# Designed miniproteins, single chains: the designs that were tried, part 12

Each design is a single chain, and the fold is of that chain. pLDDT is the mean over its residues in the fold that is shown.

## One batch from the design tools (miniprotein)

Design m389
Fold by ESMFold2-Fast:
Structure m389 (fold): chain A 94 residues (1-94)
Amino acid sequence: SREEVLELVREFLKLGEEFIREASRRGEPGERLLALYDALAAVSALRNDPSATIEQLVAALRRLVDLMREVAPDSPLVARMEEILRRLEELARA
């Protein structure tokens, strides 16, 4: 279900954008914000690439979540994104 994968990635991107906006408001260092924006852009590029595999998407999403966890490990946004990532990993195995 590529349609289901793309919709989950879309939801993930919205949560990632919200997280970065909140991190910026809290005064996170510019280097950290740039790394988060670059990781988010990589996910968006893969979502828009019809040749991208679900495994490539999962790898990019995991990288973004790992960076976000380093910034705010107890964030409810990170927890929700980890739930979406887990669902995508299950779809990659099916």
Scores: mean pLDDT 84

Design m390
Fold by ESMFold2-Fast:
Structure m390 (fold): chain A 65 residues (1-65)
Amino acid sequence: SISSLNSKLNELQKRFDELTKREQKAYDEFQKTGDRSSLMESAQLGVQQIGIAVEIQVIKKQIKS
């Protein structure tokens, strides 16, 4: 149902926002310290964001159909 799709979209958007905040924190830490482990964490979080963004787009297409 559209209601179920909107609920899932809301949960994915929440997860995306949480990952965005974690990515920014990791990148800020890298900029302050030069710690490559923080850069790696930021990059890994960025990959996870791409996955969730793809899921969001799939659900949006289902809602528009």
Scores: mean pLDDT 87

Design m391
Fold by ESMFold2-Fast:
Order: sequence, then structure tokens, then C-alpha cells
Structure m391 (fold): chain A 87 residues (1-87)
Amino acid sequence: MEAQKRYLELVKKAYETVQKFADKAREALGRSPEEARRYVKAVQAAADNATLYADKSGTEEAKKLAERTQKIADETVAEYDRALRAS
């Protein structure tokens, strides 16, 4: 029960982290490919952690939040890959 609440909190923190670094990655895409790459890696790591924490939480709330988190991460990676290949 306490672990379940802890993992849900970790998913919420990961979601916030993914949103924050996704925004920073988009901002950096036109200025610094190296900086953008670091933010994209942070987004991927946070999204992977969100999925792991949601599984450990076992709640529908955590699962749905992790799914939203992964979608933002996937979109951020796709934007970065497109920009990199256009160079």
C-alpha cells in the first residue's frame, strides 16, 4: 500500500520531468543539437522509469499517466530524429 503510493508519486514526477525536458529539447533543436540530444536522452530515461514505476504501482491511474508520458517521449524523439536527419 505504501509502496503503491510511492510508485504513483514517482510516475507523476517522471511525467513532470518528461514535459520539462521535452520543452527544453524543442527549444534547443534550432540552437544546439548536442544540448537537444542531452534533453532527449533525459526524456527517454524518465519515460522508461515512468513505465517501470506504473507497473510496480499496479494502478490504472499510474498506467494511464505512464502511457501519456511515453507518448510525449516518443513524439520528442521523433522530432529530434527528423531534425537530425535534415542536417
Scores: mean pLDDT 84

Design m392
Fold by ESMFold2-Fast:
Structure m392 (fold): chain A 88 residues (1-88)
Amino acid sequence: MKRYTVTVTAPGKDSKQVADAIRKVAMESFKEGVVLSSSERTTLSDGNTVFTLTVDAPDEEAAQRFADRLRDALKDVAGATVTLEPAA
């Protein structure tokens, strides 16, 4: 298992939709051995919300699929961004 950080930034008005997408993607990705180990939510002064997710995955491809699923789930959320990086 390797640890990755997935960061989701979106307008605060869409934070419920983002949280729902994270929950759905985490449930589906668990079947592939990707475990969401922690989730932090921060509301910024500019009105954006940042979700910082710590995921444990068997390989980088599994972590990338998790991030890609989040991007697809959030494709209709204007201004939403998803980034993936190693936690090291």
Scores: mean pLDDT 83

Design m393
Fold by ESMFold2-Fast:
Structure m393 (fold): chain A 60 residues (1-60)
Amino acid sequence: SESEGVKLYVERVAASLEARGMPEAAAELRQNSEGLDFESTLKLTNEFMVEVAKKRVKEE
């Protein structure tokens, strides 16, 4: 199903965040992606990754 595909995508991105030492960010992404369609999830994931990367470089 589409929901299953969205969940798999989120889990792959969350696993990548965990591998980068950001388990809290991974958990937040999983929570914030609930109920979203694939396009909205892709947007959220991209925006989230940009913010996380920015903080990691400058602050954490």
Scores: mean pLDDT 72

Design m394
Fold by ESMFold2-Fast:
Structure m394 (fold): chain A 94 residues (1-94)
Amino acid sequence: MKEEVTVTRTIKLKVPLSDEEAEELLEKILKIAQEAMKKNPSILSVHVKIDKKNKTITITLTGYKEHKEEIEKALEEITKEAEKEVAEIEKKIL
């Protein structure tokens, strides 16, 4: 088996989310991550978690260790798009 690497980024929320807002945001971020996986075959899996109590979103990518730099770049791009979606939801709440 080839060696795998897992890379993680955490986004902090400024406001507490309702269950409906958290679900909407999760679906949007998963769509962004799935589009990134289509463009980058080095990504084997994606996991997105919203922690309402700690007001964090955690995005985790797993892929082949030999492509770590490409996977980290993809995670940064996913994180930037996810931060835009967070800002849009926060703008509606504030």
Scores: mean pLDDT 83

Design m395
Fold by ESMFold2-Fast:
Structure m395 (fold): chain A 72 residues (1-72)
Amino acid sequence: SGEELYKEGEALVKEAQTLSGEEAARLYAEASRKYREAAVLFQEQGDTKMAEEAKANAEKAALRAAEVARAV
């Protein structure tokens, strides 16, 4: 479900925050993918608010992945 994918994204972000370098970048990228998948499912379910929140979190995670990868 969208809720399950969203929670997986949150867990990946929390794990990434405890790491650095390429491993952290990889987890942020995975979180971004999970949030994008959640956004699609929320949109299909008519939950526009959660779809927009999931999109925003996906973008934030993608930016963090790029930032962390560049910092190394």
Scores: mean pLDDT 85

Design m396
Fold by ESMFold2-Fast:
Structure m396 (fold): chain A 72 residues (1-72)
Amino acid sequence: SLLERYRQLQEEIAELLRKIEAQGKLPEFLARVQELQRELFAEVGDEKDLEKLQQKLLSALERILELARELV
């Protein structure tokens, strides 16, 4: 289900964040997430279709997961 996919992504991100914090890379992660949020706001700002918005938000979580994986 969509809910199960969101939960899985959140759990994987949380685990990687613990490793990133332990390595002292949290500021680098936050900087990358802020840049990603700026890009996503530009992509999503004019979107009024709820289904497309949900897909873009799911894609955003997957991009955050990939950023976390790159830093570990």
Scores: mean pLDDT 78

Design m397
Fold by ESMFold2-Fast:
Structure m397 (fold): chain A 99 residues (1-99)
Amino acid sequence: MELEEKYEKLKKEFEELEKRVEELIKKLKELAPDDPEVKEFVLEAEIDLGVAHLVAAIGDLLRTKHKDLEEAIKFYEKAIEILKEALERLEKKLEELLK
C-alpha cells in the first residue's frame, strides 16, 4: 500500500539526513574546535538531532503500537524538516569558515 511505502521512504530519508548532520557537526568540530560561535552552532545542531530522534521515535511508536500509519508519516515529515533546517544552518556555517 502507498502509505507503507511512503513511511519506509521517509524513514530512510530521515536516516540519511541524520548521518549528514552528524558528519557536518564532526567536520565543524575538527575545523574550529576553539571557536565559541562554532561551539554554539554545534550545540544547537546536537539539540536538533535529539529532538528529531524523539519525534521520529514517536512516529515509530504510532506505526507499531497504535497502527496509525498516517500520524507516523506526519511525525517523520516533522523530524525530517528539523534535520533539513539544521543541515542548512550547518552547511552555511561551514561555507563561512572555508571562505
Scores: mean pLDDT 86

Design m398
Fold by ESMFold2-Fast:
Order: sequence, then C-alpha cells, then structure tokens
Structure m398 (fold): chain A 76 residues (1-76)
Amino acid sequence: MIDSVEIKGDKLIVYGEGFTPEDIVVVRNEDGILVGVGRAQSSTLAIVKLTTKFTGPATIEVIRNGKVVASKTFEA
C-alpha cells in the first residue's frame, strides 16, 4: 500500500496504491506521539499535515474503518 514518502515543508506526501476516500493517514514519532494527520487525495496519493517539527524515526499508519491497514517506518 505505501510505496514511498517525501517531506515538503510542513507536509508529508505519501505515495502508494489502493487508497480510498475514507482513509485517514497518521504519522507518529518514535515515542508514539501523533505528529501529523491527513487524508487520501487519490488512490495513489495521500497528504499529511505535520503539526510539529520532529527528527528521528517515525511511523506512517493508514487507517480504514478504525483499523490500521498499512504502516511504514521512515527517518525524518
């Protein structure tokens, strides 16, 4: 589902496949704290607004119907 990610200023651009309009995409830092929330823009693209600046490992989760259906770790 998640192929790659790119940081653009205060946004995280998530590239993948199989996204639906109901999908919520969240970003958590290494402490599990929520640092970004976004939504699927198309079946292959989601945009997450980062609420705080962070560094180090982070996890992206795609949530559908309250369930995590995909996750990916990356280095911020």
Scores: mean pLDDT 81

Design m399
Fold by ESMFold2-Fast:
Structure m399 (fold): chain A 73 residues (1-73)
Amino acid sequence: SSSQQQNQQQIQQLQQQLTDRSRTYRDTFPGNGVMQDMSDYLDQTSQTVTDPQQLQDLLNQVDTRYDQIVRQL
């Protein structure tokens, strides 16, 4: 159904956003242990979490943490 297709597309988009953030953190901050830990966490969760609300919450949490860390650099 249309609603099922929208939900699947949303999940895929959110998983891709987590994967993109994981790669960005890893590549941009190779010497920063906190950023590398966040990257590893996102890499694992992007492959295992399939609930769109949980994926959105994860994106919000990591974006907030990223902003906090980069403001201290």
Scores: mean pLDDT 82

Design m400
Fold by ESMFold2-Fast:
Structure m400 (fold): chain A 62 residues (1-62)
Amino acid sequence: MRERILEVGVENRKEPLSLAKLAELAGVSQATVYRLFGSRRNLEIAIVGALMRRLADEIEAE
């Protein structure tokens, strides 16, 4: 579930995304997102980290 939430966040990074919409797109409740990340700021930091790793992997792995 954590990876799915991060994937949805990375894919929707171009638009401001509410926690409710992010949870809906990931197929989880908002409570689950808060339980896994603790706060909205921690979620946003995790999404940025996931985006950076994805871009680095794309360069290395083609």
Scores: mean pLDDT 75

Design m401
Fold by ESMFold2-Fast:
Structure m401 (fold): chain A 94 residues (1-94)
Amino acid sequence: MSIAEVLREAAEEERRLAEELAARGEPVSWVHLMELAALEYEDMANDSSLSEEEARERHRRMRETLLAQMEAEGAPADVRARVAELYERHEERL
């Protein structure tokens, strides 16, 4: 699988998580963070100048920023663990 394909799959997984969180009645801000992550993955997938190393670094920074923001907003441990697991799976495929 190409890096662009992995990133597009990651975007789809983030959108699915956004839908799951919305269905659970979780705060709109958390849903929005997942939607922003999906857009960032699509941006990365469309950047032909992005190296695999740069993609991994950008992915790591996205994960750290998102999880820190969710924690600051009081997201429960199970939701944060779910998000962390998605990022770990994406990172393993990059």
Scores: mean pLDDT 77

Design m402
Fold by ESMFold2-Fast:
Structure m402 (fold): chain A 60 residues (1-60)
Amino acid sequence: MLEFDGSGSPEDLVLRGRGPPGGTVVATLTDGSTRRAPVGADGTWELTVDGRRLASVRLE
């Protein structure tokens, strides 16, 4: 399971988590749009989204 935590405002929610280096984190919003962030060489990733519209987060 992809582990992550959220901080910041609801409109600019910063999601941070861990994953395999070189992977891509994909956040899907309630309108079907996506936001992507790379997993860094240290195994961490960060993605800023509108938390009120966040539907799911997955690793590719």
Scores: mean pLDDT 77

Design m403
Fold by ESMFold2-Fast:
Structure m403 (fold): chain A 66 residues (1-66)
Amino acid sequence: SASVETLQAVADAMRTKSVADVQAWLEAQLKKLEAENAPSSLIETVRNLIARLKTQPAAVEASRAA
């Protein structure tokens, strides 16, 4: 389903991109999901994730360190 594919893409981005790049990518995905009339629950999940990344970028980077 589109929701599972979007969440998998988010997980992949979190592993490979910087926090700033993930934020920009998620904002682009949010606009795409809104344009495609994606389920409200998926749109809200992406919005909440963007908000969390904006408030805790250092903590996210620290958790990704080897």
Scores: mean pLDDT 71

Design m404
Fold by ESMFold2-Fast:
Structure m404 (fold): chain A 89 residues (1-89)
Amino acid sequence: SKVAEAKRDLERLALDYWGGIISEDEAVEKLKEMIKKYGKKAVVKALAELTGSTQAEISEKLKTKEGQKELIRALAKVIEDRLLQSALS
């Protein structure tokens, strides 16, 4: 599904950003390309499922560059929390 593909691309994006491979501005541009590729609804659903936020909150944040940066930081925290949980398990 487009949602599952968007989730995988978002997780890769978050990992690349967290690991310092891409800048925050580069991550914003990649997020915009994903919206073009998968459509806004699929990306909103994927982001909501990954972050635990509501689709309405995600949709509002996607409207601005600052909101997009907040979403990228939230995704990076999700990846960080997963990596820490795996290391401590």
Scores: mean pLDDT 85

Design m405
Fold by ESMFold2-Fast:
Structure m405 (fold): chain A 98 residues (1-98)
Amino acid sequence: EVEKKIEEVEQKIFELLKRLNAPKSDIERVKELFEKAKKATTEEEVKAYIDQIGSIILRVAERAYLAGEITRDEYLRIVNEASELLSELHKLLVEKLK
């Protein structure tokens, strides 16, 4: 079920943001972008919202790395994890449009 898989990816992204001590404002913005992405009617809209979510995750991870909260290796693993989650989310949301 596509909807259940979308919820699983959404939950993993929020767990990642919480692990990185993301500000509440960034978590709320990502939540808003998820709601918009789920209501999107075109692949172009889906991509735009996913790109915005990715930008927030990368900024939060970079802040944590520069603040010494995570190691370089942890930062690289997080970047890869986020890329994989966002690619899966894009695939699932595009599938839902059909």
Scores: mean pLDDT 87

Design m406
Fold by ESMFold2-Fast:
Order: structure tokens, then sequence, then C-alpha cells
Structure m406 (fold): chain A 87 residues (1-87)
């Protein structure tokens, strides 16, 4: 299901953040790519434009900001919440 795909993506993202916490550039690159994939998934499943814009803002913040591992986990949890509420 879409919900299972979103949850599996979040699980993988949180694990990757923990593994890459000492490599902020790699963490930023992987998480930016993950958000781009979630945006594509949201578009394919007919998510409202408002939700797509919120996901894009999270992606852009991640790409532009040096977030801690804990801050990055919170951003990924927020993205997953937006996805689940939009579909």
Amino acid sequence: SLEEEIEKTLEGALKTIEELKDDPEAMKQVMTFTLSSLIDLAKRNGAPEEAIEELRKIRDEIAATDLSAEEMKEKMKEAARIMKEAV
C-alpha cells in the first residue's frame, strides 16, 4: 500500500540519518534525493498542490541548511506526516 511505502521510506531514512550523522554532506545529499522521490510519489498519487509545496519547502531547507541528525529526523517525520495526510 502507499502508506506502507511511505512508512518503509521513513524507516530507511531514519536509519540512514543515524548511519551518516558524522557525514553531514552525504546525509544532506541522500535526504534531498529521498524528498525528491517522495515528491514524485505524492504527485503520482494525486496529492494536493499545497502538500507538494510543503514537501518542496522541506527539501529546499535540507539542501540549503546544515541540519543536525535530530533536526533531519524531524524533517523526515514531517514529510512522512504530510504524505500520509495528503493521500
Scores: mean pLDDT 87

Design m407
Fold by ESMFold2-Fast:
Structure m407 (fold): chain A 108 residues (1-108)
Amino acid sequence: SEVLRLLEEARRLVEELEGLIAAREPMSRVLEVLEEILRVLEEAARLTTDPALKAALAAHVELLRAQIEVLRELARTESEETVRAVARAVAEGLRSELEEDTAALEAA
């Protein structure tokens, strides 16, 4: 399944994201990976034919888009420690969401 391949790609990008946050890499690099995850999830939502999974993926895409905008704003106004803590929470949410989406796709 192409959708499964895209969800697996998104999971690998979330692992990369978690590594960047742990390594205290620049927020610009963290945001680049979040934008890559967003693009992959948008493609998964576009290709998904199951209405329930399509709606879930669309909701996850909109949530991630909003979270990226919030992180860009926080990067301008808040301490690096605070912004990294928020980025970590976003990564944890993405991991949980991808586990749910993958389980839904595998349910026949």
Scores: mean pLDDT 88

Design m408
Fold by ESMFold2-Fast:
Parts: C-alpha cells; sequence; structure tokens
Structure m408 (fold): chain A 87 residues (1-87)
C-alpha cells in the first residue's frame, strides 16, 4: 500500500538522518574515524532500503532515485572525511 511505502521511506530517512547528523558532529569535532563509521552506517541503511525495491514502476523509480541521492550525499561526506584523515 502507499501508506506502507511511505512508512518504509520515513524509517529509511530516519535511519539515514540520525547517523548522518552524528557523523557531521563527529567530523566537526575532528573525530574523523567516528565520522567515517557513522557515514558508512548511513550508506548501508539506505542501500538496504533501496535493495527492497523490486518493482520499478514510476513510484518505485522515484523512491529509488531519492534513496540513491541520499547514498551519494553520504558517500561524498565520507570521501571528504577520509581525505581529511589522510592529510
Amino acid sequence: SLESGLGRLREALKKFYVPMAQGDAAAAQGDYQKAIALYQQAIDELQKERDKLENLNAEGKEMAELLQKGIAEAQANLAKVQAQLAA
């Protein structure tokens, strides 16, 4: 159902926002190892939710694109923190 799909999307976004915000806070404090772990957690949670989308009707494609944008954002933040740790 649409309500079930929206509920799953909201839970996926919550699973993303909490570790992402914690990762951002860790990075701001210079704790790059903790930030890396938290961004990886955000990526893993979004990828698991994306992998549940079997039917690529118009709605499923739109949800997959939104999840992929979240994954890309977390990957970009991860790469920035990895670069800071390597410097």
Scores: mean pLDDT 76

Design m409
Fold by ESMFold2-Fast:
Structure m409 (fold): chain A 84 residues (1-84)
Amino acid sequence: MGTEMSQELAKQLTLASLVAVAKSTDKPLRLDVARMAKLLGISPSAFRKLLREELERNGISVTFGKTYKSASGRNIVDVYTKKK
């Protein structure tokens, strides 16, 4: 069982990791948003909002692409990032 603190820490670590990746490349981030949101106990829309807010706070503009099915059967969103 996770605690509220463990869940919040998981969100912070996940967002920090994605920010670090976005800073290292201008290529789209290929994310299974639905799976990531489920692991963090939030909705996909809440995850997208948190990710946008964290990236923009770090000077990175973000645009979410359309959801598509990968060859492995996962629902993927391309997250287009641009350093400001």
Scores: mean pLDDT 78

Design m410
Fold by ESMFold2-Fast:
Structure m410 (fold): chain A 95 residues (1-95)
Amino acid sequence: EFDELAKRFIELAYELSGGKERELTPAERDLVRAMAKELGIDESVLRAVPLELLTAILLYRALGWSVEDFKEAMIRILSRIFGVSPEEIEKRLEE
């Protein structure tokens, strides 16, 4: 399901970031709070995840894109942000 896959990408992004919370603007904090409630994930986890990934999750969900298209897009975003190959990201999602 979309929400379960989104949670897995968030967990992987948290691991790749080393769990380092970022300083957020008030608008970014509001986005994190809204996402925490929507996905049932702790705000501290989301504060360590790149905002580009979080906004992409919300956008893809709102647009009703396929789970397959969403998965491919998330893999590419994480690959670009963290400098990890798409193949390695997919492998980590399966572990």
Scores: mean pLDDT 79

Design m411
Fold by ESMFold2-Fast:
Structure m411 (fold): chain A 84 residues (1-84)
Amino acid sequence: KEDEIFEKVKELIEKARANPLAPVELTEEEKKLIEEFLKLTKPAVEKLRKEGEEKLDEKDKEILKKLEEVLKLQAEGYRAVLAA
């Protein structure tokens, strides 16, 4: 479910971080995973942007917190590439 999608996205990012100077070719399965991740997060992000934090339910907040974790991991990967 949702947790599985976030964990798989984190694994994909960590795989890229392990070889920061090597291009990572995404499989069709990995592309679908990213698409599902975006579909999962987009409603919560749009709700936050248009209606503010006070309109978020517990599920929206959990999704946004997991998205923040993924974004932090991506930012660290980008810094690793610059340091290499």
Scores: mean pLDDT 69

Design m412
Fold by ESMFold2-Fast:
Structure m412 (fold): chain A 62 residues (1-62)
Amino acid sequence: SEEGLRKVQAARPRLLALKEELQKIDPSAVLDASPLDDETALLSIRIGDEVTEEVVPLEELL
């Protein structure tokens, strides 16, 4: 959704900070966030060959 995308874009500074913290633990760490709707996003964490996916409320990323 447009609103969900706007919220993910607003959360970008926090997401970048989280990515940097993860990369201190493992340099291969990749963090991605995709809006599922206006209220939630899918947060994907990849470390090497392992992928972990979490559904998070967008309000908690803002």
Scores: mean pLDDT 78

Design m413
Fold by ESMFold2-Fast:
Structure m413 (fold): chain A 57 residues (1-57)
Amino acid sequence: MSEEQQKAIEEAERLAVRGLLTGRTEEAAEEAYRLMSKHGLEEEGRRMRDSVLAASA
């Protein structure tokens, strides 16, 4: 995994945590997915999105 991909994961995790804390879970899940997909991490981004959405259910 590249340094750029690692930073994308870290930023996506920050977005997910913020979304859960502010109740904007759906927005955060989609933003994290888009950020990770942009860096070639579509599969990992999909898993993060699903995890964030599950945490709000």
Scores: mean pLDDT 80

Design m414
Fold by ESMFold2-Fast:
Structure m414 (fold): chain A 60 residues (1-60)
Amino acid sequence: MSKEQAYEEAEKLVQQLEERFPGSELSQEFRSTLDHLKENDASVQTIQRLIDAIQRALQE
């Protein structure tokens, strides 16, 4: 997965989380984490860990 593809997938998952848990601390935390990773040019592995965490949150 390219870094661009990883960010695109993470963005989609954060949006799904925000739709399911609007205004929750959980959705705000993951949004802030994604923004932080974008600002700090995080590695693909770090972005993939965020993706995994959001997927788990969406499934409980």
Scores: mean pLDDT 80

Design m415
Fold by ESMFold2-Fast:
Structure m415 (fold): chain A 57 residues (1-57)
Amino acid sequence: GEATLERAIAGAKAAMAAGDRVAVRAAIHELQELSRLYPELAERAQAAIDELRGWLA
């Protein structure tokens, strides 16, 4: 649920700070899976995915 989403976002931000592109891509995949399992979190997960994709570009 929400706690899992918050941990995933925190992990993604730590990966960005470390410059770990592989970990950032893994975080995008995890957020996509969370959106599938918890549709109520989809909007927030998508916002995080968009931020991560922007950083990878």
Scores: mean pLDDT 83

Design m416
Fold by ESMFold2-Fast:
Structure m416 (fold): chain A 64 residues (1-64)
Amino acid sequence: GAGDELAIALAEHDTGVPREVLERALEMLRAGASIDEVADYLAREAGLPPALARGVAEALARLS
């Protein structure tokens, strides 16, 4: 929806996670992946602490 680009840009700025990783996480959610699965993906690919990875996954889920 409108604002997806802004939300991804803000997440990239706030967390330092590469845009490509955030876009793939959003695609996973749109394909039916759980928040826990996406949080685990973000923790592994971007090295985020578990709490931050979950927060990012939850924020992305609001866009999907």
Scores: mean pLDDT 79

Design m417
Fold by ESMFold2-Fast:
Structure m417 (fold): chain A 97 residues (1-97)
Amino acid sequence: DREERLKQIEEQAAKVRAQLDKAGVPEEVKELIVEALRHQALAALAVELGEPEELVLEHLEKAAEAALELGKLTGDEELIEEAEKVLKLVEERRKKL
């Protein structure tokens, strides 16, 4: 089950990357979008499978870091604010583990 779900996440990431390529999205923007989506999906999978909370937090942190860089690169202030909020939530959650 876990291996099959991981394969599906990577297949979805590849499909998104291909769609962004077809739309002419720059490589650096494309990689940040794919990285953010991939880690969001991995965090959700970790929750579904009852994996350790630290693994969930690690994936949320990586997704938020990619989103923050994407927001800075594209000038998306809302995305920057949302990403910073997630990073702060991850930090606070780790303090309670």
Scores: mean pLDDT 87

Design m418
Fold by ESMFold2-Fast:
Structure m418 (fold): chain A 69 residues (1-69)
Amino acid sequence: SAAEREARGLAARERIEALKRETGLSGFDAATKLLAEHPLSPEVAAVVREIAEKLREIGDKLEEELKKE
């Protein structure tokens, strides 16, 4: 259900925050590390990879804009 999906997202977020606290990694790097520990189905992994790629592109664009001047 949507509620169960939300609960899993919350649990994943808590683990990412714990990893960030312990390792000093960025949220993206912590999420990537967590994903490596919990292999997803190929279909879900493909979707997550696409989302991660787009988030990285957005991050790169933001960094470029901030350094524009």
Scores: mean pLDDT 66

Design m419
Fold by ESMFold2-Fast:
Structure m419 (fold): chain A 92 residues (1-92)
Amino acid sequence: GSLARKVAEMVAAAVRSEGGSVTVSVSGDDITISATGLSAGGRAVLELFAGAAKAGGGTVTLSEDGDDMTLSASGIGPVGLSAAALSVIGQM
């Protein structure tokens, strides 16, 4: 199964638990998470995932517009994806 999709859906669930609205798009191993109406907690979840994904060797772009954020991640290996997922779970 797609580890990238499972990780993206878990991050989306964490953001939604903080009151945000989230759309997930996954193409192969590339993840895009678009979030709107973010709380401070929702922003923290996306920033935590972005940091963990970068530490795992991925290419990550995080853009923001007011309370809206878009995260794009690519080139993260299975170990990096798993580590990023565990970082998010630890904050739920």
Scores: mean pLDDT 79

Design m420
Fold by ESMFold2-Fast:
Structure m420 (fold): chain A 100 residues (1-100)
Amino acid sequence: SIEDLINEFAEELFKEIEKKLNLSDEAKDRISQIILEMSLTFLDALARGESVEAALAKARARAKALLEQLRDEGVISEEQFEIINEIIEKKVKELLERLK
């Protein structure tokens, strides 16, 4: 199902972020919540009849805004923010190719 694919995407995304970055427990918890919000934003957009491309763009924009908040709060560094966004962009592109 699409929900199973999105759950797999969320788990793989978090695992890759955790593997590449030495994050605090607070940062891990907050990033996990952002990935969940991203997934829910995508599924909500699809339920409203938006295209996969539009739904992914909306989900990506939501994640970026929430990550900017974490950076501004000092929960993650500017370098960590950039790396996380690069990982998300790569994973979103891979997901789009799978969904076609």
Scores: mean pLDDT 88

Design m421
Fold by ESMFold2-Fast:
Structure m421 (fold): chain A 95 residues (1-95)
Amino acid sequence: SMLEELKKILEEAEKKLKEAYENGDKEALRETWLELVAKILGKSKEEVLNTPLEEIQERLARVLSEVFGVPFEVALEMVRNMHGAIEKAINNEKP
């Protein structure tokens, strides 16, 4: 099922993001996040980059809301917080 595939994608991405973050590999961190978003949404990386950030965040929040059984607004806040943490890590800022 799509839900089982999504859980596997999230687990694999978590491991890669953690390793990239611990190694200070900003290119790997950015690429892994972009790949994760593209896989979750069933889009190419190019399509993700050409889509407004708000639309990407809303689409991700809908998927996470379904997976975790949380209200959409809570999932949207989680997505925004995760994106902000990744951006800070890429910019050498402490989380």
Scores: mean pLDDT 80

Design m422
Fold by ESMFold2-Fast:
Structure m422 (fold): chain A 100 residues (1-100)
Amino acid sequence: MKYLEEAIKRAEEAGLPVKFEEEEKEKIIKKAKELVELYLNKKWEELEKLDKELMEPVKEKVEAAMVNGEASEEAKAAMAEPLVIQLLVKKLFEEEEKKK
């Protein structure tokens, strides 16, 4: 939980709207742990697939903004979750490396 709170704070400092429900926080933690395990096991193909899935909502929001004239604020909101996940993955990976 502590690393998740730090990741959320970093995203907030970057000006992204970070307001996650408890269920969303659990999903973020689960995805981050899955990414760390794939990284530690050098499963590059699986990492590429999961990263693509995380970025797909950002792509959809950006495309909608271009086609329908939607606000850039929606694209920023879509970027918040992937950034928090990436920051959490970095911290969890560093902790695993310190055990060596």
Scores: mean pLDDT 70

Design m423
Fold by ESMFold2-Fast:
Structure m423 (fold): chain A 78 residues (1-78)
Amino acid sequence: MEEKEEEFERDVLKGVVQISAAVLIVSAKRLPTPDEEAIAEAQRILDEVENTTDPEKLQELLKRTRELIRRMDAEAAA
């Protein structure tokens, strides 16, 4: 039971990171001045999430995605 729950949580986290990073790339491209650094970082996150099943690494990628969202939000508000 516990192992199956961990696998499910990992798959959900992976999906959340993938979707969030993909949306960030689209959002960054739609800014008046596209944030090339944010696009590149989101692409790196996508590449890493596709190649990992480590829950710790997935949590790190989620944290990086959240920081990138904060950067993008600040730029959109400026």
Scores: mean pLDDT 76

